# Designs tried in a protein design run: designed miniproteins, single chains, continued (3). Part 4

Each design is a single chain, and the fold is of that chain. pLDDT is the mean over its residues in the fold that is shown.

## One batch from the design tools (miniprotein)

Design m8105
Fold by ESMFold2-Fast:
Structure m8105 (fold): chain A 68 residues (1-68)
Amino acid sequence: SSMDLEKALELLDKAGVAIANGDLALAEKYIEQLKEIVGEEVAEKIRELLLAGKFKEATELLKETVEK
């Protein structure tokens, strides 16, 4: 749903900002919340992309997952 997409995008942005600031504990908190929306497998892939600095690719994967 659009509400799930908005929440997921907010969590993705917050996790990305936390990683950029070196706050890995805060990033993990947001990734755990993201798992509830997209599932563990997709959330783990998003975490890998964010740690690699691939924010755009993480965002596109998130949108594709929630639109199903």
Scores: mean pLDDT 83

Design m8106
Fold by ESMFold2-Fast:
Structure m8106 (fold): chain A 98 residues (1-98)
Amino acid sequence: MEEIRRIAREAVKERLEKEGKELTPSQLIAAEIGVELELSMLATVAKDLGYEEEEIREILEKVAREEEAANLAGKALDAYVRGDLETAREYLEKVLEL
């Protein structure tokens, strides 16, 4: 999704501004691609778990910007990879509650 790319780029920009860091163009592209890949995987998992497009967008926006949401999403992905779909869904519900 073009939307995932936008979220990734905005989140990386906000983080760098907050941290007072400057990246080279190559480092910036690498950081943006990294976040985009993580969000794309999460979007695929959330869709497979039956979330609607609007809920998926909310999850991605929170995960891109909030450390607590990112930690919860990581736990959801770990559960999903193990085949524990109920636990994966529980962690994504916690992201939506933030």
Scores: mean pLDDT 82

Design m8107
Fold by ESMFold2-Fast:
Structure m8107 (fold): chain A 67 residues (1-67)
Amino acid sequence: SAAAARASAEASLAALPAIAEAKAAGADEISIDFALLAARVEAQLAEDAGNHELAERLLEAVREVEA
């Protein structure tokens, strides 16, 4: 549902600071890549459900962590 997609995307967005901290602490690139891939999947599900602004915000936040 759109509500479920929104909740999942919001949870992913909330988790990104911890992923960024793990990356800064030297966590394995493969582990970080899988975490960011999961966030990108949640952004796509949010987009498909019509939560365009949330999807865009999540993708932008993922890009910030990748930088």
Scores: mean pLDDT 84

Design m8108
Fold by ESMFold2-Fast:
Structure m8108 (fold): chain A 81 residues (1-81)
Amino acid sequence: MVVGPKTGVRITLKGEARTPSDAYTLEALKQLIGELLGGEIEPSGTVVGYATPEQLERVRQAIELAKKVAKKLEIEIEEVE
């Protein structure tokens, strides 16, 4: 089914990992986003890939849920093309 054009996406996961649980949540979210986008996880904590609008919406939902669990996460989503 046609879901619109694929968008180049760069997601940078920033967070203050003051506890092991916060660090684990950040890493788990990074892996989940990489899996959803089929993208590469860079050592800098950036996930790069291509996403349809539906896939990007699922990523946004996962980020929102993670922020409810770890209140000090800062996550930047960039659509690069």
Scores: mean pLDDT 67

Design m8109
Fold by ESMFold2-Fast:
Structure m8109 (fold): chain A 76 residues (1-76)
Amino acid sequence: SKAEANNERARASAKNLAESIKKTLGEEPKITEEREGDSLTVRVESEKFKGEMVASEEGIEIHGEGFGLEVDGRTE
C-alpha cells in the first residue's frame, strides 16, 4: 500500500543518512523506530545531528537539526 511504501522509503532514507553521518562526521548514529498504526517515525541521532522522519500514506515529513542548520520538509 501507499503507507507501506512510504514506511520503507523512510527506513531506507534513515539508513542512508546514518551512513552519511558516519562518513562525514565520523560519528556512530543511533536509529530508532516507532510505529503507530500505518505511521512510522524513524529517528537518526548522533552527537552533532538529530533527524526525524514521520512516514504515512500522505507522505514523509522530515525534521533535522545539526551544525547550526534546521531543516523541515516533505517528500517531493
Scores: mean pLDDT 76

Design m8110
Fold by ESMFold2-Fast:
Formats: structure tokens, C-alpha cells, sequence
Structure m8110 (fold): chain A 93 residues (1-93)
């Protein structure tokens, strides 16, 4: 569920803050991640989580490790193979 994804982010927020130290909440984190993936900062949390899962080829039932790995990939290298291609396609749509 989307609440599960938010809970995973909440539990790992300090780890993610190593890459985005300005972020202080799950809401701010989702906004920052959306911007890094080429989405508008006005995108709803629900819409963004759905697009995040689709782009990373993960389900809502994906393991905590897989979710964390996908998030870290975006934070470390927003130009990572696959994500960069997805961003180009979204920006062209």
C-alpha cells in the first residue's frame, strides 16, 4: 500500500538525508524525489508514488530493501540508466 511506502521512507529518512540534508519530513522527501525524477512539485503524493513504482518496475508489495535501493539510486544518480530514459519520456509527453 502507499502507506507502507511512506512508512519505509519515514523509517529510513536519516539515511536518505545523507543525500538531501535539507529535507525534514516524508512529505518534503516525496516532493524532492518527484522533482529529481522530473515531475512537478505540485504532483500529489499518491500520483507520485504510483509513477515511482511504475518507473522503477516495483509493486506496492516490493520488499523494503528493493524500495530503499530504488530510492537511493535516484538520490545518488538521477541520470542512472533506466531512470534517465524514463525522465526523458515523461518530459516529452
Amino acid sequence: SQSRIKKIISKNLEEFQKYVPEVKSVSEFLKTLAIRMGYSSSISQSSFIKKFLELTNLSENASDKDIIKAIKTILKDPLAPGIDEGLRLIQEA
Scores: mean pLDDT 75

Design m8111
Fold by ESMFold2-Fast:
Structure m8111 (fold): chain A 65 residues (1-65)
Amino acid sequence: MSSVRVIVESIMKANDEDMERAVAILMRYWSDEELETAMSVLKEIADEDKLARAEKVVDEMRAAR
């Protein structure tokens, strides 16, 4: 099921701060496979600025463990 795609598309319609908060929350609950799927969808639909901000949140949360 493409529920991950629907969630990512919904998040991308939010402003940058709300998008970053949503990504941080989902990072805590999603599996590695769901995160890989979400990153693939982000690369398809997000512009470079939104993708870079989302990737920064992912990297910071991974670095923090």
Scores: mean pLDDT 76

Design m8112
Fold by ESMFold2-Fast:
Structure m8112 (fold): chain A 81 residues (1-81)
Amino acid sequence: SVEEAAKAGAEAGRAAINGDTDLASQYALRVAHAVLKAGGTPEEASQAATAMVEAGRNAGTPDKGSELAAKAAREIAEKAQ
């Protein structure tokens, strides 16, 4: 669902800023899976996972990383279906 993607995105963004690449990757996979469940393509799922991690990593703070990653995940999940 879109909400599931947004929540997973928020957690991935926070993990990415904290340097926890394994945890960030696990949540990125959850975002990709949520996009696929919403009717998105594998390419859209990959784009969602990549955009979310990049938005989180570049935000400068965990709270902003969580917010921006959640927004990116939500927007791509909504576009998929």
Scores: mean pLDDT 73

Design m8113
Fold by ESMFold2-Fast:
Structure m8113 (fold): chain A 65 residues (1-65)
Amino acid sequence: SHMEKKKREFEYELMKKTLEKMDEIQAKIAKVPEEERDSVFVEETAKLTKEIMQERKEFEEKLKG
């Protein structure tokens, strides 16, 4: 269906964005002191997870009208 196609396209674009942001997080971690790396990773991945969940919620709300 048209809605299922839009949902798959959205999930694909969201996956690509997630991969790009994970690369940015890894680049950021490489620049911080070793003792801070775990904390930075946890903080940045938590932010990314919240952003992804919010984008999915907004997409589903728009799909319903």
Scores: mean pLDDT 84

Design m8114
Fold by ESMFold2-Fast:
Structure m8114 (fold): chain A 77 residues (1-77)
Amino acid sequence: MPSVEEQIEDLIARLDSLSVDEARRRYEELRRRAREAIEEMLKKYGDTPEVNRQIVFLQMRLMALGAEILLKERQAK
């Protein structure tokens, strides 16, 4: 199944072709989806190394995407 992580990478790849407003909108949706995915993983599988790795990767990917959008905003003004 396409993960939130894969959706984050797709958005990063498309940043050059998206407006700042569109990138921001997709980023906020991904933040919500990531929080939901984290809650579901912890609820279903508990605190396992595999779950913790996925949580850390989701958070790191979101931080990187946020930085890319911030750079795009600065270049757009």
Scores: mean pLDDT 77

Design m8115
Fold by ESMFold2-Fast:
Structure m8115 (fold): chain A 81 residues (1-81)
Amino acid sequence: SKEELRKAAEEMLKTLEEKEGMPKEVVEQVGEIIEKLLDAETEEEAREYIKEMERLLREKGASSGVINVAMAMAEEILKAL
């Protein structure tokens, strides 16, 4: 469900901050994109937010592991639309 995906996303964001050491500002920006992704009404809109999130993470120097975790979450949300 959308609520289960939101909870999974919140746990991922907590892991990025607490375990991966991502700056709080970056975690907050990723969280904002995920909220937009969860509220997306079209697949095209969702794909644009996923692309924005990947670009943000790469620009901020996130590891491949962090990017893979975030992208896997985004794919699950996209499939639920």
Scores: mean pLDDT 83

Design m8116
Fold by ESMFold2-Fast:
Structure m8116 (fold): chain A 95 residues (1-95)
Amino acid sequence: SMREKIIEELKKLGVSEEEAERIVDIMEEEVDQINSLPEEKKQELLKQIEEELANTTNPDLLELGRAAKKVIESDREEQLEILLELVKKIIEKSK
C-alpha cells in the first residue's frame, strides 16, 4: 500500500516506526480534507496561495507554496508522494 511505502521511506531516513505512522496519519488526514473541498473552495485556496507566493522571497515558503498548488490539482497517490518528498527534505535539512 502507499501507506506502507511512506512508512518504509521515512524509516530509511532514521524516523522511528511510531513517528512514521503518526506522520502518515497526518498526511492522509490533510489529503482527505483537501479532497473533500468543493471545487469553488479549491480555486479560492489556489488564488490565495498564488497571492502569498507573489509577496514572498523566502525560498522555503516558495517551495511549500508550489507543492501545495500541485497537491490541490493531484490525485490521492500523487498528493501523498508530493507530501513525502517535502517531509524528506525537512528531515534531511534537520540533520
Scores: mean pLDDT 83

Design m8117
Fold by ESMFold2-Fast:
Parts: structure tokens; sequence; C-alpha cells
Structure m8117 (fold): chain A 95 residues (1-95)
């Protein structure tokens, strides 16, 4: 469906952008940032194989952690991202 393709595209673009950003700093990255990079690479692989729900689960877990541990501005943005991703997950799950 067009909506599934659009959701997959959004997940792929967002995940690829995050992976690219983390890859650019990998030589100075913390163990936590490297683990995050690997999770986002896994999400990108899942999305590319059509497992959009699996990809969304990884992204949701990441942003929930950011929301719990980030500064107030970052936490607020992460909470909005979690809400958005959960809505997309529920929509895709019904397909």
Amino acid sequence: SMELELTRGVVEVHTASTVSGLESIKDTASAEELAELEQFKKALDLASRGDVVGALDILIEHYEKVAATGDPETSAKARRMVDFLREQRERVRRL
C-alpha cells in the first residue's frame, strides 16, 4: 500500500540520517553511541527487508531512552518522536 511504502520511506530516511551522523563520529564515539549506531543499522536493515514493525520497535526503544535521560528540550522532542513512531507502528501492525 502507498501508506506502508511512505511509512517505510520515512523510517529508512530517518534511520539512514542517524546512522550517517553516528558514523561520522564513530572514531570518537562512546561505547553507548556505538551500540546505538548498531541498533540503528539493524533498524535500517529490517526496514529495507520489509520488517517495518521491527524497525519501528528499535527506534521507539531508542527515543524512549533519550526521553528518560536527555535534557528538557531533547527529552520533549524524543517524547514527540515516540508518540509519532507508536502511531506509525499501530497503523502498520493493522496491515
Scores: mean pLDDT 72

Design m8118
Fold by ESMFold2-Fast:
Structure m8118 (fold): chain A 69 residues (1-69)
Amino acid sequence: SMDTIEAITRETGRLAGVSPAVTDEIIARARREGLSLSQAMDLMMSLGASVEQTVAAALRVIGDEIDAA
C-alpha cells in the first residue's frame, strides 16, 4: 500500500540521515505519481541511503504492519 511505502521511505530517511523535509518531498512525489516501493527506494538511495538501510527500514515497517493486522 502507499501507506507502507510512506512508512518505509520515512524510516529509510531517518536511518540515512536525510532531512525530514526532503524525505517528505519524496513521499509527496511517491503519492502524487503512484511510485512503487522500488522507485521510492531508488530516490532515497540517490540521496545517500544504502541498500542495507533500505532493507532494514522495510523489515522493521513490514514486521510492525504484520503485527498490527
Scores: mean pLDDT 85

Design m8119
Fold by ESMFold2-Fast:
Parts: C-alpha cells; sequence; structure tokens
Structure m8119 (fold): chain A 69 residues (1-69)
C-alpha cells in the first residue's frame, strides 16, 4: 500500500503515513511532489522533527526513483 511505502522514509511513522493518505496522497502524488516540498510538509504540518529534514529528502528521492522504475 501507499502507507507502507511512506513508512520506508526515515522519520515517517504510522500516524504520519495515515495522515498523508487521508489528505489524498497516492502513488502519483508521491512521484510528482518535489522531495523538498514533501519534507517541509512533513516537518511543518505533520511535526516530524526538523533534524530529520535532510534524511527525509534523501529517502523520498530514493523512494520516488524506485517508484518511477
Amino acid sequence: SIQDLLLQVYGVGRVHAKSLVALGFDKQTLINTKPEDLADFLVNVLKVPQQNREKLIKDIQTLQQQLRS
């Protein structure tokens, strides 16, 4: 599921993944969102710790590359 994919991102917990899915995040939205924008949303809106921002960006990029293949 998209929720399980989101859990592969360091610092994203089950509650964060559920919130993203409830907001309409699907595979296509995940692929098309800039990694920096998604990381900033996770930090500022879903309250993932700011210290995880750079790791979030890297893991989102990795996940997006995997999904585009």
Scores: mean pLDDT 83

Design m8120
Fold by ESMFold2-Fast:
Structure m8120 (fold): chain A 78 residues (1-78)
Amino acid sequence: MPRVNVEGAVEALEEAAAKGDRATIATVVHGLADIATDPRVPEEERQKAIEALKRFSEHPDPVVREEALRALARIEAA
């Protein structure tokens, strides 16, 4: 399959989360879940998204942790 230009997407999302508020971080978690579940995305980038979601599952904000855990559960169930 042709490689799609998403190589820096996970890094860009993590940077946005580091600078952003709760709403921005929630958007990042949703974006990471979309990357992790999209079969058009290369497997290595999908794995990076899963690793980033695992880091967000340890976030000090309980809302962010719950969203990340939900995303990981959906990926595991797929």
Scores: mean pLDDT 76

Design m8121
Fold by ESMFold2-Fast:
Structure m8121 (fold): chain A 98 residues (1-98)
Amino acid sequence: MTLKEKLDELEKIILDESASDEEKAKALKEFLDLMGISAEELAEYLKEKGFLSADTDPNDYKALADSLRKYLEEEKKTLLDLEIEIGVKRLEEAVLKV
């Protein structure tokens, strides 16, 4: 299985309205582990984009999964697009020490 095939599989679970909260949380955790992204980084990114409440606990994987699904659907993005966007933000923060 390629990395893209695994990301497509996880995205399908996250976007599936019939999937349980546990299945979505598990898929989200696996995505974060594969990409080396923390739940805190994802939460901050979704808060910045207006898809997650500023006071949401980053360990609330149900809220994170629901916000991520809404972000992917409304912005027409993939999990790979999100990984790239977070990676770019990390580079900007590392290079532009302002």
Scores: mean pLDDT 77

Design m8122
Fold by ESMFold2-Fast:
Structure m8122 (fold): chain A 80 residues (1-80)
Amino acid sequence: SEELEKKINDILEELRKQLKALGVSDETIDKIIENLRKLYEALKEGKEKVVIPMPLTDPEVRKLVREAASKIVKLVEEEK
């Protein structure tokens, strides 16, 4: 739905702000956001398992990305 898409965009924009505050480059942030959008599209298609490639070793960045992914999964499941 349009409402779901808006909520997903809000999650991704909040993540972008958090990653930028941690000093992550805009190029790296864009790749992370793109991977999370691919996760969202895969979940909309009913895929049960999605692997997010994590090229970053920073544990704080990993935590924020995992939290964003969890929120996306929850929103898609609540829409079903």
Scores: mean pLDDT 77

Design m8123
Fold by ESMFold2-Fast:
Structure m8123 (fold): chain A 65 residues (1-65)
Amino acid sequence: MIYRITDKGKEYLESLGIKIEKDEYTEEELIEMLTKWLEENNGGTEEHARKVIEELKKRGLIEEI
């Protein structure tokens, strides 16, 4: 599955210190990115990263394509 990062999503994620270098990411790439960010800041798991992806989708910050 591929996700497009919206302009609002890019702004939000960059505000968290996550560097967005392209407009489209695979689900696995997003999981890896978010898991790394969680580990560097608070500790986290792939399950937590998957929940973050679902919240980003619900908020319209990323779009499934």
Scores: mean pLDDT 81

Design m8124
Fold by ESMFold2-Fast:
Structure m8124 (fold): chain A 56 residues (1-56)
Amino acid sequence: SQQRQQRDQQVFDQVRQAPSISQGVQIVRDTYNGDVSDDMRDQLRRIFTEKNQQIN
C-alpha cells in the first residue's frame, strides 16, 4: 500500500542518516519489531553495505 511504501521510505532515510550501523539496526527493530519482509530486508542489506563501505 502507499502508506506502507511511505513508511518504508522513511525508515530507509533514517537508516541512511543514522551515525552508525548499530543505530540503523535499532531503528529497523523499533519500527518492525523484527517482522521485516524479504524485499525490505534486501533493500536494508544494500543500505547497510553502502554504509559499511563509507566507514571503511
Scores: mean pLDDT 76

Design m8125
Fold by ESMFold2-Fast:
Structure m8125 (fold): chain A 100 residues (1-100)
Amino acid sequence: MKSNAITLSAEILRALAAGDIDKAEQYLDKLVNDKSVSDWYKARVLHFVARLALESPRVLLQEAELLESMDDASFLLKIPVADLETSVEALRRALAELKA
């Protein structure tokens, strides 16, 4: 029942909360390369994660739990995103900042 996009996005947030940036990058690459998920869905979920990437570990864990507990991903429809490349770039920029 849960989308791979939701599961992998929650895992990115948990990896970030643990300070494991390399693991977050691995989950990002898995999501980007997942052929079962549309680019439209990838763009929105990654934009959501990118907005949270620099938040505190407590916020990251709370958002991961909320994301996985949602029966309806309709909130993703409210995320204004241009394209997948923009969302991926935004998250990779945040990951680079966390490594500094």
Scores: mean pLDDT 77

Design m8126
Fold by ESMFold2-Fast:
Structure m8126 (fold): chain A 58 residues (1-58)
Amino acid sequence: DEAFQKALADVEHVEGREPTEEEKARIKKAVELGLESGRANRAGDSTALGGGFFKEPP
C-alpha cells in the first residue's frame, strides 16, 4: 500500500489533479505486479512474471 500511495502521488503530481478511477486501477495493478516481482525475485523465480506480460498485456 505504501508503493500504491506513492504511485498515486506521483501521478497526481504529473497530472496536476487527482487520478481517475481507471488510473488508480492501473496503478494498483502495476504496484501489485511490482511487489510480486520483488518477492519472486527474492525467491529466485522472477522469470515467470515477465514473459507473458511483455508479449502483449490485455
Scores: mean pLDDT 60

Design m8127
Fold by ESMFold2-Fast:
Structure m8127 (fold): chain A 79 residues (1-79)
Amino acid sequence: SEYAKEAGRAAAEGNGTLAAQYMSKFAGDENAGTVAGRALYAAAKAGMTPEQWARAAFGVDGELASKAAEEGARYAMEA
């Protein structure tokens, strides 16, 4: 999805709020989108590029994307 790609870009640029907004549009659920946006931001801070996240979000490797989102969400909650 284009929204998922833009969310990854925003996260890597340090804009967690914009990343969450794009993920909310992609997910169709404000809470799920906010959690995913925070996970993207945390993953970007941990060294994932926006391109890596966007490719994962497109379903190229759904298992890897889910694992990265879980790790990022945990990291964001601890910050």
Scores: mean pLDDT 62

Design m8128
Fold by ESMFold2-Fast:
Structure m8128 (fold): chain A 88 residues (1-88)
Amino acid sequence: EYAEKAAEYARRAAEAAIEAMEKGEMSLDKGIGAALSAIGAEFSATRLKNGKEAAISARGAALTAEKGGGKRAAEYARKAAEYAEKAA
């Protein structure tokens, strides 16, 4: 069930980005950007049932997290994108 896994990993990516911001491991602007993109990916996968849009949002979250130093958030966001692409 690819859409469910996409949503699960997107939620984990958002949580990891918030945690990295709280620990000072990621800047506020990059952390917020990564978390919001991940939340968008979860919403697209679950509410809109749009795997293509979920994948785009998840890839955006991964790129922002990587540039912000959020290694774990980027990992989860990449997994969310992979599953969203398979759901599309």
Scores: mean pLDDT 82

Design m8129
Fold by ESMFold2-Fast:
Structure m8129 (fold): chain A 65 residues (1-65)
Amino acid sequence: GPVIARVIQDFTGGNDRFLSVKVGDEVEILASSEETGVGGTVLARSLKTGKTGLVPESVLEVIEG
């Protein structure tokens, strides 16, 4: 099933490559840090906006929705 994570720390991506997220937002993890080629980041889709981008793993808590 889909891997769902909750945002536990605000993150501002600053460009189209990264996804800006706020505490309390939920995201679907699409690709692990090993798959992104950018250390400590996952590829995520915002459940709030539908936008996709890289997010640091450190700002996410997996909740298994």
Scores: mean pLDDT 81

Design m8130
Fold by ESMFold2-Fast:
Structure m8130 (fold): chain A 75 residues (1-75)
Amino acid sequence: DSTPVRTLSVAEITEWLRQRLPDRKLPSSFVAALKRAMPTATLAALLREAEADLKILEVDPNYKLSKRSGPALQR
């Protein structure tokens, strides 16, 4: 699926991720931050990033996704 995550709601992304990460807690703020950081990414790319970010959060709870507008659309 090559659908950009920006076209999906946080709830839709959360349900898709929950199917692949069923034992993980996916706070709506975390999913919203991922969508904001990677609006043009595919669901597969978002899943890869979510797994990496969740592992980092297990080690460093102060890890933060981009708190400012990330590099949005660049040609």
Scores: mean pLDDT 66

Design m8131
Fold by ESMFold2-Fast:
Structure m8131 (fold): chain A 72 residues (1-72)
Amino acid sequence: MRSLSQEELDRAVIELAAATLKAIVESNKDKLDPETVEKIMELADKAIEASRAGKVDEARKLLNEAIDLFNK
């Protein structure tokens, strides 16, 4: 049942998604612009930071920006 709060679950999902995106970007580093890699890493780190601060909506926005940059 609800042994985790909605916020704790959302934070865990965002953190996992950000870490996964960082791993994908790192493995494709040679195929991506260095500037794009830096920006995605910064946004992913900011998303994790915002998530840990309890700012779930902010973290999700930052994660979506990182994903959008990766898909461009």
Scores: mean pLDDT 79

Design m8132
Fold by ESMFold2-Fast:
Structure m8132 (fold): chain A 82 residues (1-82)
Amino acid sequence: SALEERIREIVSTSSLPEEEQERIAREVLDILRAVEAGADIAAVMAASTLPPELREALGKALLTYRNYDGILRAIERALRAL
């Protein structure tokens, strides 16, 4: 999907190992899909294995933004800090 490709592109800008990038991309996609389906943001984020900086940024973005562009830009900024 276009969303999956965009997440993979954003994650690939990080200095993290390739296997870590693949795990993060999948987990981010699963979180976004769960929230879109009506899952509780706090519960989904509490179960997350994302790096702390990315977890905080994504959680804040999900509460702040109603569109994927804002959320994905927040993820990209957090990944650049890793």
Scores: mean pLDDT 82

Design m8133
Fold by ESMFold2-Fast:
Structure m8133 (fold): chain A 61 residues (1-61)
Amino acid sequence: ADPEEIELGVAQITAAVEALAAKRHGMPVDEAVKRVEDILRKAGFSDEVIAEAVETVRASL
C-alpha cells in the first residue's frame, strides 16, 4: 500500500463531507475551505494533499 495514496484518499473524503455539510447549511466557499485546511493541517497532512482537497471543496460548491 502507498501511504501517500491513502493520505490523499482520506483528505478527499474529508473534503467531500465538509463540502456537503457547507452546501446543506449555506456556508460560504471560503469558510468551507478554511475548515478543511484547518482539519487536515492539524492532522499532519502535507500542503500538497491539502491543496488538492481544497480544489475538491471548491468544485463541489
Scores: mean pLDDT 81

Design m8134
Fold by ESMFold2-Fast:
Structure m8134 (fold): chain A 62 residues (1-62)
Amino acid sequence: NAELQKEVEREKKVLEDTEKALKNRIDYLASKDPKQAEEAKKELDTAVKNLKKRIDEYESKL
């Protein structure tokens, strides 16, 4: 299904953009507030896992 393939591509781009944004935030916070940097790392791990699950679900329907 071409629509599901496009959705997979969109979700992969969201994953890339999210990883980049959160890594930049973690780097910024590491110098300013290490505790907030640790929380941001947990958010990154959770966001990546959730996005990968959605991508896998869409791919399983192709």
Scores: mean pLDDT 79

Design m8135
Fold by ESMFold2-Fast:
Structure m8135 (fold): chain A 84 residues (1-84)
Amino acid sequence: SADEELIRLAREAAELAARVAKAIAEKGPEELSEEEKEDARRALEAAQRAYDLIESGEVSEEAREEALALLEEGGKAVEEALAA
């Protein structure tokens, strides 16, 4: 279902964002490996696909709220790592 796809994409984005945030916090964004840069690209792609599903209106309010919470958590982790 669209709901299941949305939650999977949001979880993927949040998990990848958390890994990237940890790497940024440990060594700075300029020292990211090619693998970590790829994780960042995949996180952005998964997040964009999740936002596109939300914008489509084909998902339930419950799935939308859960996905937005996951996407916000991931985004916040990266923002906090960059601010450190």
Scores: mean pLDDT 87

Design m8136
Fold by ESMFold2-Fast:
Structure m8136 (fold): chain A 64 residues (1-64)
Amino acid sequence: GDAELEELARELLKLPEFASLDVAQAVRILRSSAAALGISAEEVLELAKRGEDLTRLGVRAILA
């Protein structure tokens, strides 16, 4: 993965909902969510940090 995506993935893993994932899984979630929502990986991380329900955004696979 991209080094910037790995740093974003490490930040995602600090959140309780994503703490059980590894970096590669977190990178995949960020990429898939960004593509599905038409936003950047940084914006996906910000939505997750704000406690936004990614399922309501139509990205159920993130919460699986």
Scores: mean pLDDT 72

Design m8137
Fold by ESMFold2-Fast:
Structure m8137 (fold): chain A 89 residues (1-89)
Amino acid sequence: SVLGPPVQVTTTTERSSDGKTVTVSTLLRYPDAEEDIQFKTTIDLSVKDSGVNNRKNGSLDPDERVDEIPQPETHVKEGITRDGVALRR
């Protein structure tokens, strides 16, 4: 099997209406592949630590400029930057 390096990469990012989920779609085109390879990753920015039923700035003021940090398919229990290395599964 010889895929070689991709000659074309297209990435599309789409965020849910409430901003809690980010879907990243990546399309890779290889020179030796008859069909393009597509990867789709969904990143969940939701917190599952009693904060689900608690309002935050985003709940009262959903128009935030910069306060969302993408995370690699992991559960965020606290601040997204506090201990984001929870990706060690």
Scores: mean pLDDT 54

Design m8138
Fold by ESMFold2-Fast:
Structure m8138 (fold): chain A 72 residues (1-72)
Amino acid sequence: SLEEAKKKILEEMRKLARYPLPDEVLQRIAEQLKTLDGLKEAVRQIYAARGLTREEADKAAEEFVEKLKKEL
């Protein structure tokens, strides 16, 4: 379900980045969860905001979305 996906996304991002995520960013992710397609961009923004390189952020977002699709 989307509710479970939201919580998982938030927890995974906190763990991998080990940084606090601002509420604005978390709400943006929740909005994108309406479509997995939009989710990728939101995830990329999170990783980039945490200091990942453009290449790393793109790959991380790609992997994260694929993992999410399999678990949904």
Scores: mean pLDDT 66

Design m8139
Fold by ESMFold2-Fast:
Structure m8139 (fold): chain A 110 residues (1-110)
Amino acid sequence: MSPMQQQIARWTAEMRAAVAELLAKADALSDPALRDRWRELAFYTVLGMMLMRAWVLSKDPSVTKEDMRLFAEAAMAVLREMAPHHPDPAAFEADMARFEEYFEELIKKK
């Protein structure tokens, strides 16, 4: 594995751990409406972090298009783990499609 591939693997593990922690915190809430709101907020928090990392990677001249695709695939996989927990499946799919499109645009400009 290249140093960048190792870094992407570390970020993926960190994001997966963050998802697990955020979802576990939702389970501590007894009010279903607050639990659903927390799960939705958790998704957008993780999505925002992934978008920020994607933008930073797009500006790093040492990062290849292949490295960006590897990160995109890993990020999409982690975000997909949140699908069963999102209160609005249609909004989830729409946001995932927008994230994928944004990443493809960043890769094209690389």
Scores: mean pLDDT 83

Design m8140
Fold by ESMFold2-Fast:
Structure m8140 (fold): chain A 80 residues (1-80)
Amino acid sequence: MPKLKSVEVRVLARTPDRVIVGVDAVLEDPNAPPEEVKRVLEEKAREYASREVGRPVKVERVEVEVRGSEARAVVFLRVE
């Protein structure tokens, strides 16, 4: 499981049925597999959104950008 040196999660937009979350992270291993990085950032966003909304959320779409040790994601979630 890729380790993160730092991670920041924030809500970019919210409606009653959807939430968009931004994740900015620094990777300990810049050669971590992209699919593992995506999975870790997706889970961080899901956990954060669930806490902020107070309801279960489902990931609908993930956009990830990785540049060396820097990783950014925009995660689109549905409120259940």
Scores: mean pLDDT 81

